# Designs tried in a protein design run: designed miniproteins, single chains, continued (4). Part 47

Each design is a single chain, and the fold is of that chain. pLDDT is the mean over its residues in the fold that is shown.

## One batch from the design tools (miniprotein)

Design m13603
Fold by ESMFold2-Fast:
Structure m13603 (fold): chain A 89 residues (1-89)
Amino acid sequence: MSMKEQEIQLGVLLGLATMGLYSFKLYAKSNPQDVETNRKLGEELIDTTRAKLDELFKANPDLPQALKDQAYAFLADMEAEYKAILADT
């Protein structure tokens, strides 16, 4: 796969994760009483995103380290946002 194709795949994954977090935020805000469901959905979103990032980087070892660092920084920010949303519910 070309470097640009790998970068596009990373961008798509980042976009999908962002949409997932936004959807989770809307659901949690609308259903604050569903504490267990909110926790499970948020944990599954974070775990799934981490697994997909790990798989992408394993399949594409030629991706620049800076992009890998940025992707994991995004995951850390996403996890912090998830924890903040859960705390507000």
Scores: mean pLDDT 78

Design m13604
Fold by ESMFold2-Fast:
Structure m13604 (fold): chain A 88 residues (1-88)
Amino acid sequence: SREEKLKQQEELRKKVLEKVKKGEDIEKIFEEVNAILKEQAYAEIKKERPEEYEKLKAELDKKSAEILAEAKKNKEEALKALKEEIEK
């Protein structure tokens, strides 16, 4: 449901903020978040489009890798934003 997706997103956000507060490597945090979101997307595809699962999984893996690479390029700006959020 939309409520379950929102709750999962909020829990993931809280976990990210806790990791940043503990001084964990931002690139490692990006990799962990990317892996979690990818697994959630795999489960959704398998449930809704099982016949297309292997094809959509391959396309998602490629797009996921591109998103992760872009996040790592912008890591300094992302880290600054997350630290500002912790300080509020």
Scores: mean pLDDT 81

Design m13605
Fold by ESMFold2-Fast:
Structure m13605 (fold): chain A 64 residues (1-64)
Amino acid sequence: GLPPAPLSPEQAAVAREIADTLNKIGDALDEGLKAGSEALKAGGTEEEARAAMREALERAGLGG
């Protein structure tokens, strides 16, 4: 097992910032997946679903 020593304040701050960033990325990915899924459910093509997913990711700030 890992030693029970606590992180330094600097390490804890970095870990929190990483967690916040990952949460934002996760939210953006979830929105992208929902958009793609809805496009397919509506009878769209796989290409249309990919386009919808990409557009949602760009809107969420993950697309570049």
Scores: mean pLDDT 76

Design m13606
Fold by ESMFold2-Fast:
Structure m13606 (fold): chain A 78 residues (1-78)
Amino acid sequence: SAKEAAEIAAKETAGMATGLAIATGGIDGTAEVEVSSSQGSGRGVQEGRLARAEATYKGETARVELTAEEVLELARAA
């Protein structure tokens, strides 16, 4: 469904931003990442140890908040 696709895109966007920051030891920083694809668009923002992502797919928007540990797990799965 569109909601499920948007949620997945949001989690991937957050993973990209925060995974990189965790790998470099900068998880307490702020990072913004914008992602676009034929299946939708998304952006990720990291504040401290929380990553926030917003994704839009077929007119629906989803927001996800991830912890540093959850982002690391997503990065491993990618």
Scores: mean pLDDT 49

Design m13607
Fold by ESMFold2-Fast:
Structure m13607 (fold): chain A 69 residues (1-69)
Amino acid sequence: SMEEAVKKAKELIEKVRELAKQGKASLEEQFLMLALSSEVYLLPRLSPADQERTLKSMMEVGEQLEERM
């Protein structure tokens, strides 16, 4: 669901922020976090068709981020 995807994205964003504070987040991880943050921000402002595409992108970015952690 959209709500579950947003919740997971926010949890990943917070994990990367914590790692960044400790000097343990790579530049690539921080860029993925920014991409995910942008998608979360845009999601409620998009058409239903663009929301579906954005949700798929959020899952892909989230998986890439989890693989690095």
Scores: mean pLDDT 85

Design m13608
Fold by ESMFold2-Fast:
Formats: sequence, structure tokens, C-alpha cells
Structure m13608 (fold): chain A 71 residues (1-71)
Amino acid sequence: MEELKKKAEKLLEEADRYGARGVITGNKEDFEKAIKLYEEAIKLFKEANDQEGVERAQRGLESLKKLLESL
């Protein structure tokens, strides 16, 4: 469980960075990378039974998707 949680946390951090970069640059590839990383983080947090992690990753993904819809 610990290994999955740490991997999920790293993916979440990477997703946040790509998401923020995509917002600044308007680069669609950065947004697509961020979405994929959030989805992977959610999967790993669920496997690790980390509900707080799932909620954090889901919020990030939803915020990013909402921004993309506004472009």
C-alpha cells in the first residue's frame, strides 16, 4: 500500500505541474499529459485505499477539464 500511495502522490504532483504549465502556455499537450497523470493518480489512490488522495486528484482533474471547456 505504501508504494502505491507514494507513486500516486508523485503522479498527482506531476499532474499539477503539467496542468499549471498548460494554463500558462496554452499547450494542449501539457493539458493532455496532466489529464492522463490525474487519471493514473486516482487509480493508484483507489488501490491504496487513500480516499483523501482520490478526492484531491479528482478535484484537480475536474478543475483542469473545466478550464479546457472554457478555451
Scores: mean pLDDT 82

Design m13609
Fold by ESMFold2-Fast:
Structure m13609 (fold): chain A 60 residues (1-60)
Amino acid sequence: FNPATATEADVAAARARLEEARAELAAAEEKEARGEVTVEELVGAKLRLIGAELDLELAS
């Protein structure tokens, strides 16, 4: 893995996904503070963030 052909666009896409996952988690935590989030939604947002972090690590 870590192919030399990975483009700047691929890395940028992975970074964009990471930022989206961070924003999604922040929104889910705000809803949790308001008592409006399900445990499934909060856990899902956390797992998406972890996945996005791994994707960026693998892309870089």
Scores: mean pLDDT 76

Design m13610
Fold by ESMFold2-Fast:
Structure m13610 (fold): chain A 76 residues (1-76)
Amino acid sequence: TIEEVEKKVREILEENGLGDLAEEVVEIVRKVMEGEISLDEGEKKIITVLINSGKVSLLEAFEIAAKIIKVVEEAL
């Protein structure tokens, strides 16, 4: 369900000290799950949010976004 995906996404962000970004990232995830944007577009938007936070490196942003997108893809 969308709720289960949102919970897993929030947990990934919290584990990486990014819980304050959860609402913004979950909004992107919802758009992917509703078919409004593609998985690729969603991943790019998540990477941008993470990089703009200034809290993680470029590599960490890519790794975290990939983990989030895998959760979304497995639920589609």
Scores: mean pLDDT 86

Design m13611
Fold by ESMFold2-Fast:
Structure m13611 (fold): chain A 68 residues (1-68)
Amino acid sequence: HMEEIEREVELALLEMQAALYKRNAKTPEDYQKAADIYEQIADLAESYGRTDLAKQYREEAEKLRKEA
């Protein structure tokens, strides 16, 4: 399952990136960037059949957009 492993790695890297943007967010623009990445993660998770994970990250993105 080379493709499955690569997809897992892609999700993990994006999750790490989003978490870092969230932790370091200081401006409305930073919160918007974090939210955009979480939405990207959600879309990818949904495409892989991980509906629960996608829902969690969409909720996170909405929370961050409210902070912005």
Scores: mean pLDDT 79

Design m13612
Fold by ESMFold2-Fast:
Structure m13612 (fold): chain A 83 residues (1-83)
Amino acid sequence: AKEKAEQAIQDLQYLVDHPGIRANESAEVALQRSLQDGTQRLQDVIDLMRQQNASQSFIDQTSQQLQTLIQQIQARYEAALAA
């Protein structure tokens, strides 16, 4: 659980700066995909932590970190749409 949570946080941190734009893909599309991937990863990590009977404080802390990163991706997506 802890290793998967740490990996998810690192992956989302990377996506904040590097949305993984593919050749012939717009920044808007890449950011939208990153937002969807981030949301799914948050859900998967929370489910895994619950299955492994992680403490509520650890679940809450990890959820807050992942939510903050998802909000940063969302803000970039909204900025790209406004441009």
Scores: mean pLDDT 69

Design m13613
Fold by ESMFold2-Fast:
Structure m13613 (fold): chain A 98 residues (1-98)
Amino acid sequence: SLEEIIEELEEILEEAEERLKDSPMGPLVIRGIRLAKKTVEEAKEGKATPLDLEIEIGLLRIVRGIANLVAPEEHRPTINRLLDRTIKLLEEAIKLLK
């Protein structure tokens, strides 16, 4: 359900805030995940479309690309895991919206 996706995005956001607080890329990654969660919440309320979620996926892929160029090497596996999981949840949300 969209509710379950929102709950999982909240867990990802909390993990990102804890684990990436000392990363130079932390604020950008955290903001990206927060915006993803907001877009799913708006979609649940009928205020965002599948296209809005696709745009958000595109933005998260850009953030992932930037992080893999400039983030400390030790932070990249965590950043990639969190962003990939966020993208997968957005893809699942699109399927639920039909």
Scores: mean pLDDT 88

Design m13614
Fold by ESMFold2-Fast:
Structure m13614 (fold): chain A 74 residues (1-74)
Amino acid sequence: MKSKKIADEKVKKDEANGIKVDELTYKSEHINEVLKNKEKFTPEDIKNLEYIISNEKNESLRETLKKLLEEAKK
C-alpha cells in the first residue's frame, strides 16, 4: 500500500510540472527499480516481466523492459 501511494504522489507531481506520465509508464519504471534492487532474478520475475512486456503498448518501455529481461536471463 505505501509504495503504491508514493508512486501515485509522484505521478501527481509530474503532471503538475507539465510532465506527462501515464499510470502504465510509472508502473513499468517501478517494477524495473524493484527488480534492479534484487540480488538475483528468479524465473518468476522473468515470467512476470515477459507478461508486462506483452501487455505494454509503449514501444520505448517495451524496449527498456526487454533489455532488462535479457540481462535477467544471464
Scores: mean pLDDT 60

Design m13615
Fold by ESMFold2-Fast:
Structure m13615 (fold): chain A 63 residues (1-63)
Amino acid sequence: SKAKQLYRKGLGLYTAGLLFGDKSLLQQAVDYFGQSAELAEKEGDKKLAEKSKALKEEVEKEL
């Protein structure tokens, strides 16, 4: 699904942001997880939506 693709992009950005200490990459990860959560809700994938929301909140704590 597109929501799952957005989630994977968020994971990549989160990992890179942590490895390089790059807040711009972390901010992009927040955006991708947010988009993934919203789209997963529309697709009826509640588990992916909650997982994406949780990771968005985790990344926001690092900012």
Scores: mean pLDDT 86

Design m13616
Fold by ESMFold2-Fast:
Order: structure tokens, then C-alpha cells, then sequence
Structure m13616 (fold): chain A 72 residues (1-72)
């Protein structure tokens, strides 16, 4: 899944760089394999990993977060 790949890369970037969600999103946009991914998925994954840096990060938790935000 492209969404899962975005999440995976966002987690990797978040561990290497103590940046903002916006900075992580810009780095994700530079990854060629994510070129066709919805910008909203990139933004929400970036926000999720920043907000949950000190917590257990799982794709299932990100999927729940994504659905919750989209239902608002």
C-alpha cells in the first residue's frame, strides 16, 4: 500500500530529524516512489509521527488516525 509506504518513510525521517510535520512532509515529497501519493496522506503521516514521537508507532494506529481526521 502506498499509504503504508508513506507511513514507513515518515517514521524513518522522524527518527533521523527532529523536525516539524511540514519539514517531514517536504522530505517525503522528494522520494520518487511517493510521487503519485495524495498530498493529504503525506501531510497526515507527517503530523501523526511528529505528534507520536515518544509513543509506539504502528501503521494500524496511523490508519485509525487517518480515518478519524477524514471523518471530521
Amino acid sequence: SKKEKVFEKAVEISKLKKGTAEEIAELLKRIPELKDVDEEIIKLASKFVVENRDKELSFEKFEEYYKKVKEE
Scores: mean pLDDT 78

Design m13617
Fold by ESMFold2-Fast:
Structure m13617 (fold): chain A 83 residues (1-83)
Amino acid sequence: MSENEKIILEIDELVALARMILSIAKLDKSTSEESIERLEEIVREMERILEEARKSKDIEKLKELLKRARELLEEAKRILKEA
């Protein structure tokens, strides 16, 4: 795979993990409505990042998108842990 394809695949994997976090949070009745709403916002933003990455051929832009996706996933993990 090209370097660009590897970065896009990594972003796709991060989006899948964020969707799993949202699914877990929705199954837990103790998770607040506000936390669910924020997790849904994070998933939507990460999906947008993935679409931007698929349209880009610039390695520097792809690395920036990957960094943003990683930051959003860490926020999602924190929300899940803190409830």
Scores: mean pLDDT 85

Design m13618
Fold by ESMFold2-Fast:
Structure m13618 (fold): chain A 71 residues (1-71)
Amino acid sequence: TEEKEIAKKKAEDILENVISPELREELIKLAKEGKFDEARKLITKKMQETGEGSVEEIEEILKIIKEEAEK
């Protein structure tokens, strides 16, 4: 439970500090279109550029994006 909250906070920090607002909008658009694999690829690419991020953090970022796409 607490570990999931930490992973969510890390994902949110990455969304604010590493992923640009423009990229975030593109990820939301892809999620709305059901293109989750393309969204995952973009997140993975950005994380690899920083040398940071784990599979778990990428999945938490995707989860946040999916939640935003449902609004």
Scores: mean pLDDT 76

Design m13619
Fold by ESMFold2-Fast:
Structure m13619 (fold): chain A 75 residues (1-75)
Amino acid sequence: APSAEFKELLEEFMRPVAEGRELYEKEGVSEEEVKELVRERLLELLGLEADPDRSLDEILAEIEALVRERLAAAA
């Protein structure tokens, strides 16, 4: 299971995305449209080019890898 430190750091890293998602949901945007907006925001945060072939799951996996690397660097 992921550590408590990993979960906390992941939540902190994802906070701008979560806030953006909440704003879109509040405006009545569809779930599919919210997923696309979240995907674009995550790619922007990662400094990656907009890649239509890159799934949301792949982007999330890359974020998890970055969070793990940051935890290792902080140790």
Scores: mean pLDDT 67

Design m13620
Fold by ESMFold2-Fast:
Structure m13620 (fold): chain A 66 residues (1-66)
Amino acid sequence: MDGVEQAERGGAAALAAGSEEGARALAKAHWNDPDEKSARQAELAARAATAGDAEAATRYGKLAAE
């Protein structure tokens, strides 16, 4: 719970500056494999949760479930 503010800020900045674009590029690269796409989204959800970004974790988790 400590450092949540810094983790959230870092997570949000990473998503805005590169993490979200990187995720999009990875999803496109593996879009021919639906299982890989879901796995990538699940990884992003886990990373976002670890970084303390609950919104991003929920968003990517929902995408992985599709």
Scores: mean pLDDT 56

Design m13621
Fold by ESMFold2-Fast:
Structure m13621 (fold): chain A 87 residues (1-87)
Amino acid sequence: SSEFDMYKSDTFLVNKEVRELIQEIKEASKDPELIRRAELMEQSVDQIEQWTNSSKTIDEAIRSFMVGQLQLLQARQLKEEVKRLNE
């Protein structure tokens, strides 16, 4: 359905933004612990992409989208932590 396709497309864009934030975190931080957290976020994004690609129902697509949105929030929070530490 068009709604199903929309959630899959939106999740792709969310995952892209999370990957860009992770790259920025890795470039801005020299802290091994923050880099480790960014690497765990990359693994989570890979898992969300797998769930999204294997989704067969609108409910599954919505769940993947919601988890992707939560990951985006966490990535933004980590980026703000890195900014504060560099001040």
Scores: mean pLDDT 88

Design m13622
Fold by ESMFold2-Fast:
Structure m13622 (fold): chain A 68 residues (1-68)
Amino acid sequence: TELAKRFLDLYKRALEILNSIKDPEKKKEFGERLGKLFDEAKEALAAGDYARFEAVAEEIERELEKAE
């Protein structure tokens, strides 16, 4: 599905950014914040709440932009 592709694309981008972070403390903090957001996105998809999924996906994109 398009939503599953969007989830996976965001996840891959998050992993690439995590791999680029050299500071272990910042890497842990970023990973924990994104982990919570991806858990929320997965719950929204499982519930069929596509509006909530999109809101969480936008929040993930904002976190990724802050790390760039």
Scores: mean pLDDT 83

Design m13623
Fold by ESMFold2-Fast:
Structure m13623 (fold): chain A 78 residues (1-78)
Amino acid sequence: TEEDRTSTDFDTMVRWLQTMPGVNRKMARRISRMMRSNIFNSVSHFVKGLKKMKVPKSLHKPIIDTFQQMRDSSMKQI
């Protein structure tokens, strides 16, 4: 499981998300978990998740860009 190895990376992601306007720690943690849960899913599915969480649209682009980089890295390590 990623849980034991990604605690530091998770904290880094949460801190980065908290620098965005309107993102508190609880929302940042939810976004980070959603990114990891959807890493092998389509970008469209992840975007739908962001909309359901009511993440401001202005934040979608940087969050999606980070998600795409993580997904590409994870998928190409097989």
Scores: mean pLDDT 69

Design m13624
Fold by ESMFold2-Fast:
Structure m13624 (fold): chain A 94 residues (1-94)
Amino acid sequence: IDELKQNIELAKNGDEKALSSLLEFIKNRGALKIIESDLSLEEKVSLLSEIIVILDEAGYKDKTPYGSHIILQIMMTKDGEKFLSKVNVEAAKL
């Protein structure tokens, strides 16, 4: 998670290696891993919202496995719709 947070900050600053690491993380069920972690609900929502915004700004918003794949991974969980609503609200603020 600390490595994930570091990659988020680096990708925000235009680091292509960090962006590639985030893309690979999402491809390997990263959103599901965040949801299934022992992090607080607020931390999970924050991380997913930041990743969505970073990938959208990088031009990956409509490309599977990127923006749509994150949404799909969230929807695979029992409370996916409630979780996705919180993520979308926070992403819109970024």
Scores: mean pLDDT 71

Design m13625
Fold by ESMFold2-Fast:
Structure m13625 (fold): chain A 101 residues (1-101)
Amino acid sequence: KEEAEKKFEEYLKKAKEHIEEAKKAAEKGDAEEAIKHLQKAKEYLKKALEYALEADLSEEKLKKLEEVGEKVEKAIEAVEKGDFEEAIKYLEEALKKLEEI
């Protein structure tokens, strides 16, 4: 449990860092850079979920993690459409939800 919790925290931190970089890229209108960071955030969120399940974390935390993943996916779709304002909104919501975990 303790080792899995540590890995969960590590991957959650990496996901947060990539979401922050994606937001900066979106603010500059850099779709390619934003997508690269969002794909990395998505990968790290999946790893965080794997370790959260292994660590037997609360259903509330698992639900919040899934909601963050959903917001990241919506941000990817918004960037692909050139809607950087919508993408930034989803990324801000994702970062706020991550702070609750």
Scores: mean pLDDT 87

Design m13626
Fold by ESMFold2-Fast:
Structure m13626 (fold): chain A 80 residues (1-80)
Amino acid sequence: SEALRERVERLAREARRLLEEAIRTGDKRLALEGLSLLAFVRMEAAIAKLMGDEELAAFAEELVRELEELARRAAAIVAA
């Protein structure tokens, strides 16, 4: 679904923005917000797999992979 793809793209883009800002500022709230949006992208990938939408699942998983380093750094900010 084009609408689901657009939704996943928007969630990942906003997650990246929040994670990058959190890393720049050390802001724990922004880190949590970014990690939460990334969790929604992971959830969309899992749902796509369950529904047999392999293309959407692969797309969402690739977006998650691109954000892994930012997510790890943001998680460290939350833990500090």
Scores: mean pLDDT 89

Design m13627
Fold by ESMFold2-Fast:
Structure m13627 (fold): chain A 66 residues (1-66)
Amino acid sequence: GRAATEEEVLKKLWKEAKENPEKFEAELKAVEAAVAAGVPMSASAEKLYAAAKKAYELYKNKKEPK
């Protein structure tokens, strides 16, 4: 199902945030800057970006996606 697929993506992004937090944060900031500059995002890109933001928040709070 869709929710299960989004959780798997979230778990992958959370692992990437734990392994390379500086790189993950820099990539997140680059996406934020592009969005602020008016670069259009597809629905799939918006969902991926939302999952990445959630994964990074979980990492900062030392929480797991479950």
Scores: mean pLDDT 76

Design m13628
Fold by ESMFold2-Fast:
Structure m13628 (fold): chain A 73 residues (1-73)
Amino acid sequence: SAGVEKAYKRIAERMKPALEQKIALLEKNSDNPENQKKLEKLREYLKMAETDPVAFVEKLEEEVREQVKAALG
C-alpha cells in the first residue's frame, strides 16, 4: 500500500544520517579488515535506503530477528 511505502521512506530518510556518519567513521580506519567488511555492508544499506526503502526495512527486520534468535539460543 502507498501508506506503507511512505512510512518506510520516512524510516529510511531518518536513518540515512546515522548510516552516513558510521560510514565516515569506518572510512577513517579502513585498514582494519573487520571495518572494511562493515563499511561494505553499511554502503549496501545506504543504497537500499535510497533506492528500495521497503527492502531496506525488511533487511533491518531480518537483522533484528537474527539477533533475537541468537540471544534466545
Scores: mean pLDDT 79

Design m13629
Fold by ESMFold2-Fast:
Structure m13629 (fold): chain A 83 residues (1-83)
Amino acid sequence: SNMYERALARYGEEEIERLKELEEKAEAGDEKALEEAKLLGVEILLDYLGYPEEKIKEIIEKSKSFEELLEFLKKLLAEKLGK
């Protein structure tokens, strides 16, 4: 709830819908959609988790694939929500 509310307040409903569309296209193999979803989705999530901009950039740059990035984000969410 809070992440969605924060993202809506910061990026708006149109950008959240765009992220969903980009994620679907990336899963289908669209490399441009993968890069856009990687940047937007990770920025939204990591900002919500309270990470500084430099750390967000570091995490994005160290991920070799969107699948690896998603698994890393799932782990971070589990750690954050587990407290």
Scores: mean pLDDT 68

Design m13630
Fold by ESMFold2-Fast:
Structure m13630 (fold): chain A 85 residues (1-85)
Amino acid sequence: AEYLVVVEAETEEEAKALGKEMVEIAERMGTVTSYKVEGPTVYLVIRADSREKAEETMKEIVELAEKRGAKVVYSGSLSEIRKAP
């Protein structure tokens, strides 16, 4: 299962720090992640063996981002984005 989280911080430096924390949480939860920082925006892809594990990891990452004061632009399945008109 693959999920995407997109968050916007105030600065690129804050985005890089937040992205690192998000990856650390995801790895601690046993998921595989890849992330990209473009300006103040962090793109994080969560990959897990099950949808349930990926969704649980996504929820924890979203909670961290909100606690850090970042704006959650998107959170959800990559398959839903690919099916958008």
Scores: mean pLDDT 77

Design m13631
Fold by ESMFold2-Fast:
Structure m13631 (fold): chain A 62 residues (1-62)
Amino acid sequence: EDEERFRRLEEAVKKAEKGDIGTAYALAQRGVEGLRENPELAERVQRIADELKKKYEEKKKS
């Protein structure tokens, strides 16, 4: 069930990133909270969020 949530979240984040990276980042942050009971999956979502945060900050500095 948590793995299914992770896969759906990953797909939603990728789709959102093509339109608005800020929305993708917000989805990833919600995903970390939703998967907090599964440390391995929470860590994987956190890595996605960290990558999106770097891209978001880089775009703002332009």
Scores: mean pLDDT 76

Design m13632
Fold by ESMFold2-Fast:
Structure m13632 (fold): chain A 83 residues (1-83)
Amino acid sequence: SAAVEALLALAARAALAGDHDTALRAMAQWGSESGGTGPDLLAAVAGRVPAEARAPLLAALQEALTHNPDNPVLRAAIAVLEA
């Protein structure tokens, strides 16, 4: 849907610009609405990412992980996208 694409595009752009807080907030909002909790907050929506959004989102999550290497939420989302 357009709403999912908009949130994922926002997250990808924010993380690539080094603004991981905006990226995490955008993904967390969607994840929360999808019943995601704890380390699965972002992973709850990662599996629903359309093919054309995967690379930008993966880059955004990986960039955010460089600032928060011990963040299980980011690692869980990346694992889902790479599956």
Scores: mean pLDDT 72

Design m13633
Fold by ESMFold2-Fast:
Structure m13633 (fold): chain A 103 residues (1-103)
Amino acid sequence: SDSVFNEILALIQQGKLDEAIKLLEDALAAAGEPRVPVVGVVDLSKLSNRQKAVVLLVMVELSSLFSPEQKAEIEAEIEKLFGQEVIDEARELVELTREVIAP
């Protein structure tokens, strides 16, 4: 949804990563998409903003809600705030999740 994409992008720009994750979880639930295992076992209140950014990117990359262009824009905004290392960590977790099969 373009509405969900625009709201997530705005929340990332404001540093509100916990709100962005919750908005994406609600959108995924509404679309009938399964939650990723890393999100299902993670207490967001215990995560740093950097760790929340990794979680958000993993959710975005494993989701079918966004176009490749929208995923690239979300990735670019997170890279701008947290650097390439967060992108690399998220990509590694996406590959690991695909290897072990998300439930």
Scores: mean pLDDT 78

Design m13634
Fold by ESMFold2-Fast:
Structure m13634 (fold): chain A 64 residues (1-64)
Amino acid sequence: ALTPEQARDLADRMVETFRRTEGLSDEQVERLRERLNAYIDANPNASRGQLVSQAFKIYAEIVK
């Protein structure tokens, strides 16, 4: 399991990766960050794999 600090650090790195590689707008980056942090707060025992999977799921919903 990730600590809350590790989870938020991983989330920040994933958001920045999506921003750079997928060309997300500032609004899309904000939405991804908000939804991913909400997931972390609701799922404090989430594994690294679960967090990565959720980031991709949220990303897919945002870029529809």
Scores: mean pLDDT 83

Design m13635
Fold by ESMFold2-Fast:
Structure m13635 (fold): chain A 85 residues (1-85)
Amino acid sequence: SLQDELDALRDEFYTLMRQAQQAIANQDLATLQAIVKRVDELIARLDELEKRATDPKIALEIGVLAGMATMYKWELEKIIKKMQE
């Protein structure tokens, strides 16, 4: 179901956030760059899921998760830039 697909993407996002926190603590630039790419892929999958969502409740949950993922990606990119300075 769309709800099951959304729940799986949410779980994946929280896993990526935990991995990013560890990579930041370890100053692991390569892992952070890989995580940013995976967040981009997750955002693209959320966009495809949104096109299939006819239930306003599910559409709202997709939009919230996509917004969170987009903002988190932007914060990771700022951290990566600082690590490269």
Scores: mean pLDDT 91

Design m13636
Fold by ESMFold2-Fast:
Structure m13636 (fold): chain A 94 residues (1-94)
Amino acid sequence: SMEARREEHNAFLRQVHAEIEAAVARGLEPAEQEELRRRLEEEMRRRGFSEEEILHVLARFAQAMGDEETLREIALEMGVKEEEIEEELEKAKE
């Protein structure tokens, strides 16, 4: 069923976002964070996620890491304007 597959994908995305935040909160080293990001990207590609969906997850991970450079690069790949990128970075600062 297409609906069941969509729900499965959405559930996986929510789980991935939660795992990223939990892992960062545990204090992963930068190298470990990069390996986790690479693993998530490959897993999502194998599961048939779109490039846009993958970039969204990677952007979330870069934001959680505080990696503004990677976040900007991903946002530009997603077609986000510089003005919107600055707004998102300000939101992340609380």
Scores: mean pLDDT 73

Design m13637
Fold by ESMFold2-Fast:
Structure m13637 (fold): chain A 79 residues (1-79)
Amino acid sequence: RQSQLDQASRYAGLAGIKAREAGNREAARKAFEAALYASQGDTEGAIRYLREAIRLGRDVPEVVEYARRGLRYAERARR
């Protein structure tokens, strides 16, 4: 479980960095929030904020790709 959330946190952080580089501050905030929740073991928080990062980061393909990878790990940590 925690190993999956560690990966979710890593990919959420990468999505946040790419969103910041693209100037999409809202997607970056949601992605970094997801990384924080995942690092704290909050699986549902990580999933919620990763979905928001995907929605808000739609204009940046790298944000969507990294956030989707993070979401897959968070969903695996769920069950």
Scores: mean pLDDT 87

Design m13638
Fold by ESMFold2-Fast:
Structure m13638 (fold): chain A 83 residues (1-83)
Amino acid sequence: SLKDFYDLVYEPAKKVEELVKQALKTGDMKLLEEAQKVLDKAKEEVDKLKHVFPPETWKKIDKLFEQLEKLIKEAKEKLEKEK
């Protein structure tokens, strides 16, 4: 169902956000590496299902993944400057 696919996208997104939040609090770069792995796995799973989603759903997923990539990159840059 669309809800199940949204839960598969949304749950990884929440985990990425929490890992980034913890990395920024602790300075632990490994948490950003874990966040990237979670996001990469979510992208792979969603990519396997491309043919079953309407274009509107794809645009929302793509925007969400782009936002998460940006979040990880900005957090990494911030922690690199604090070294």
Scores: mean pLDDT 80

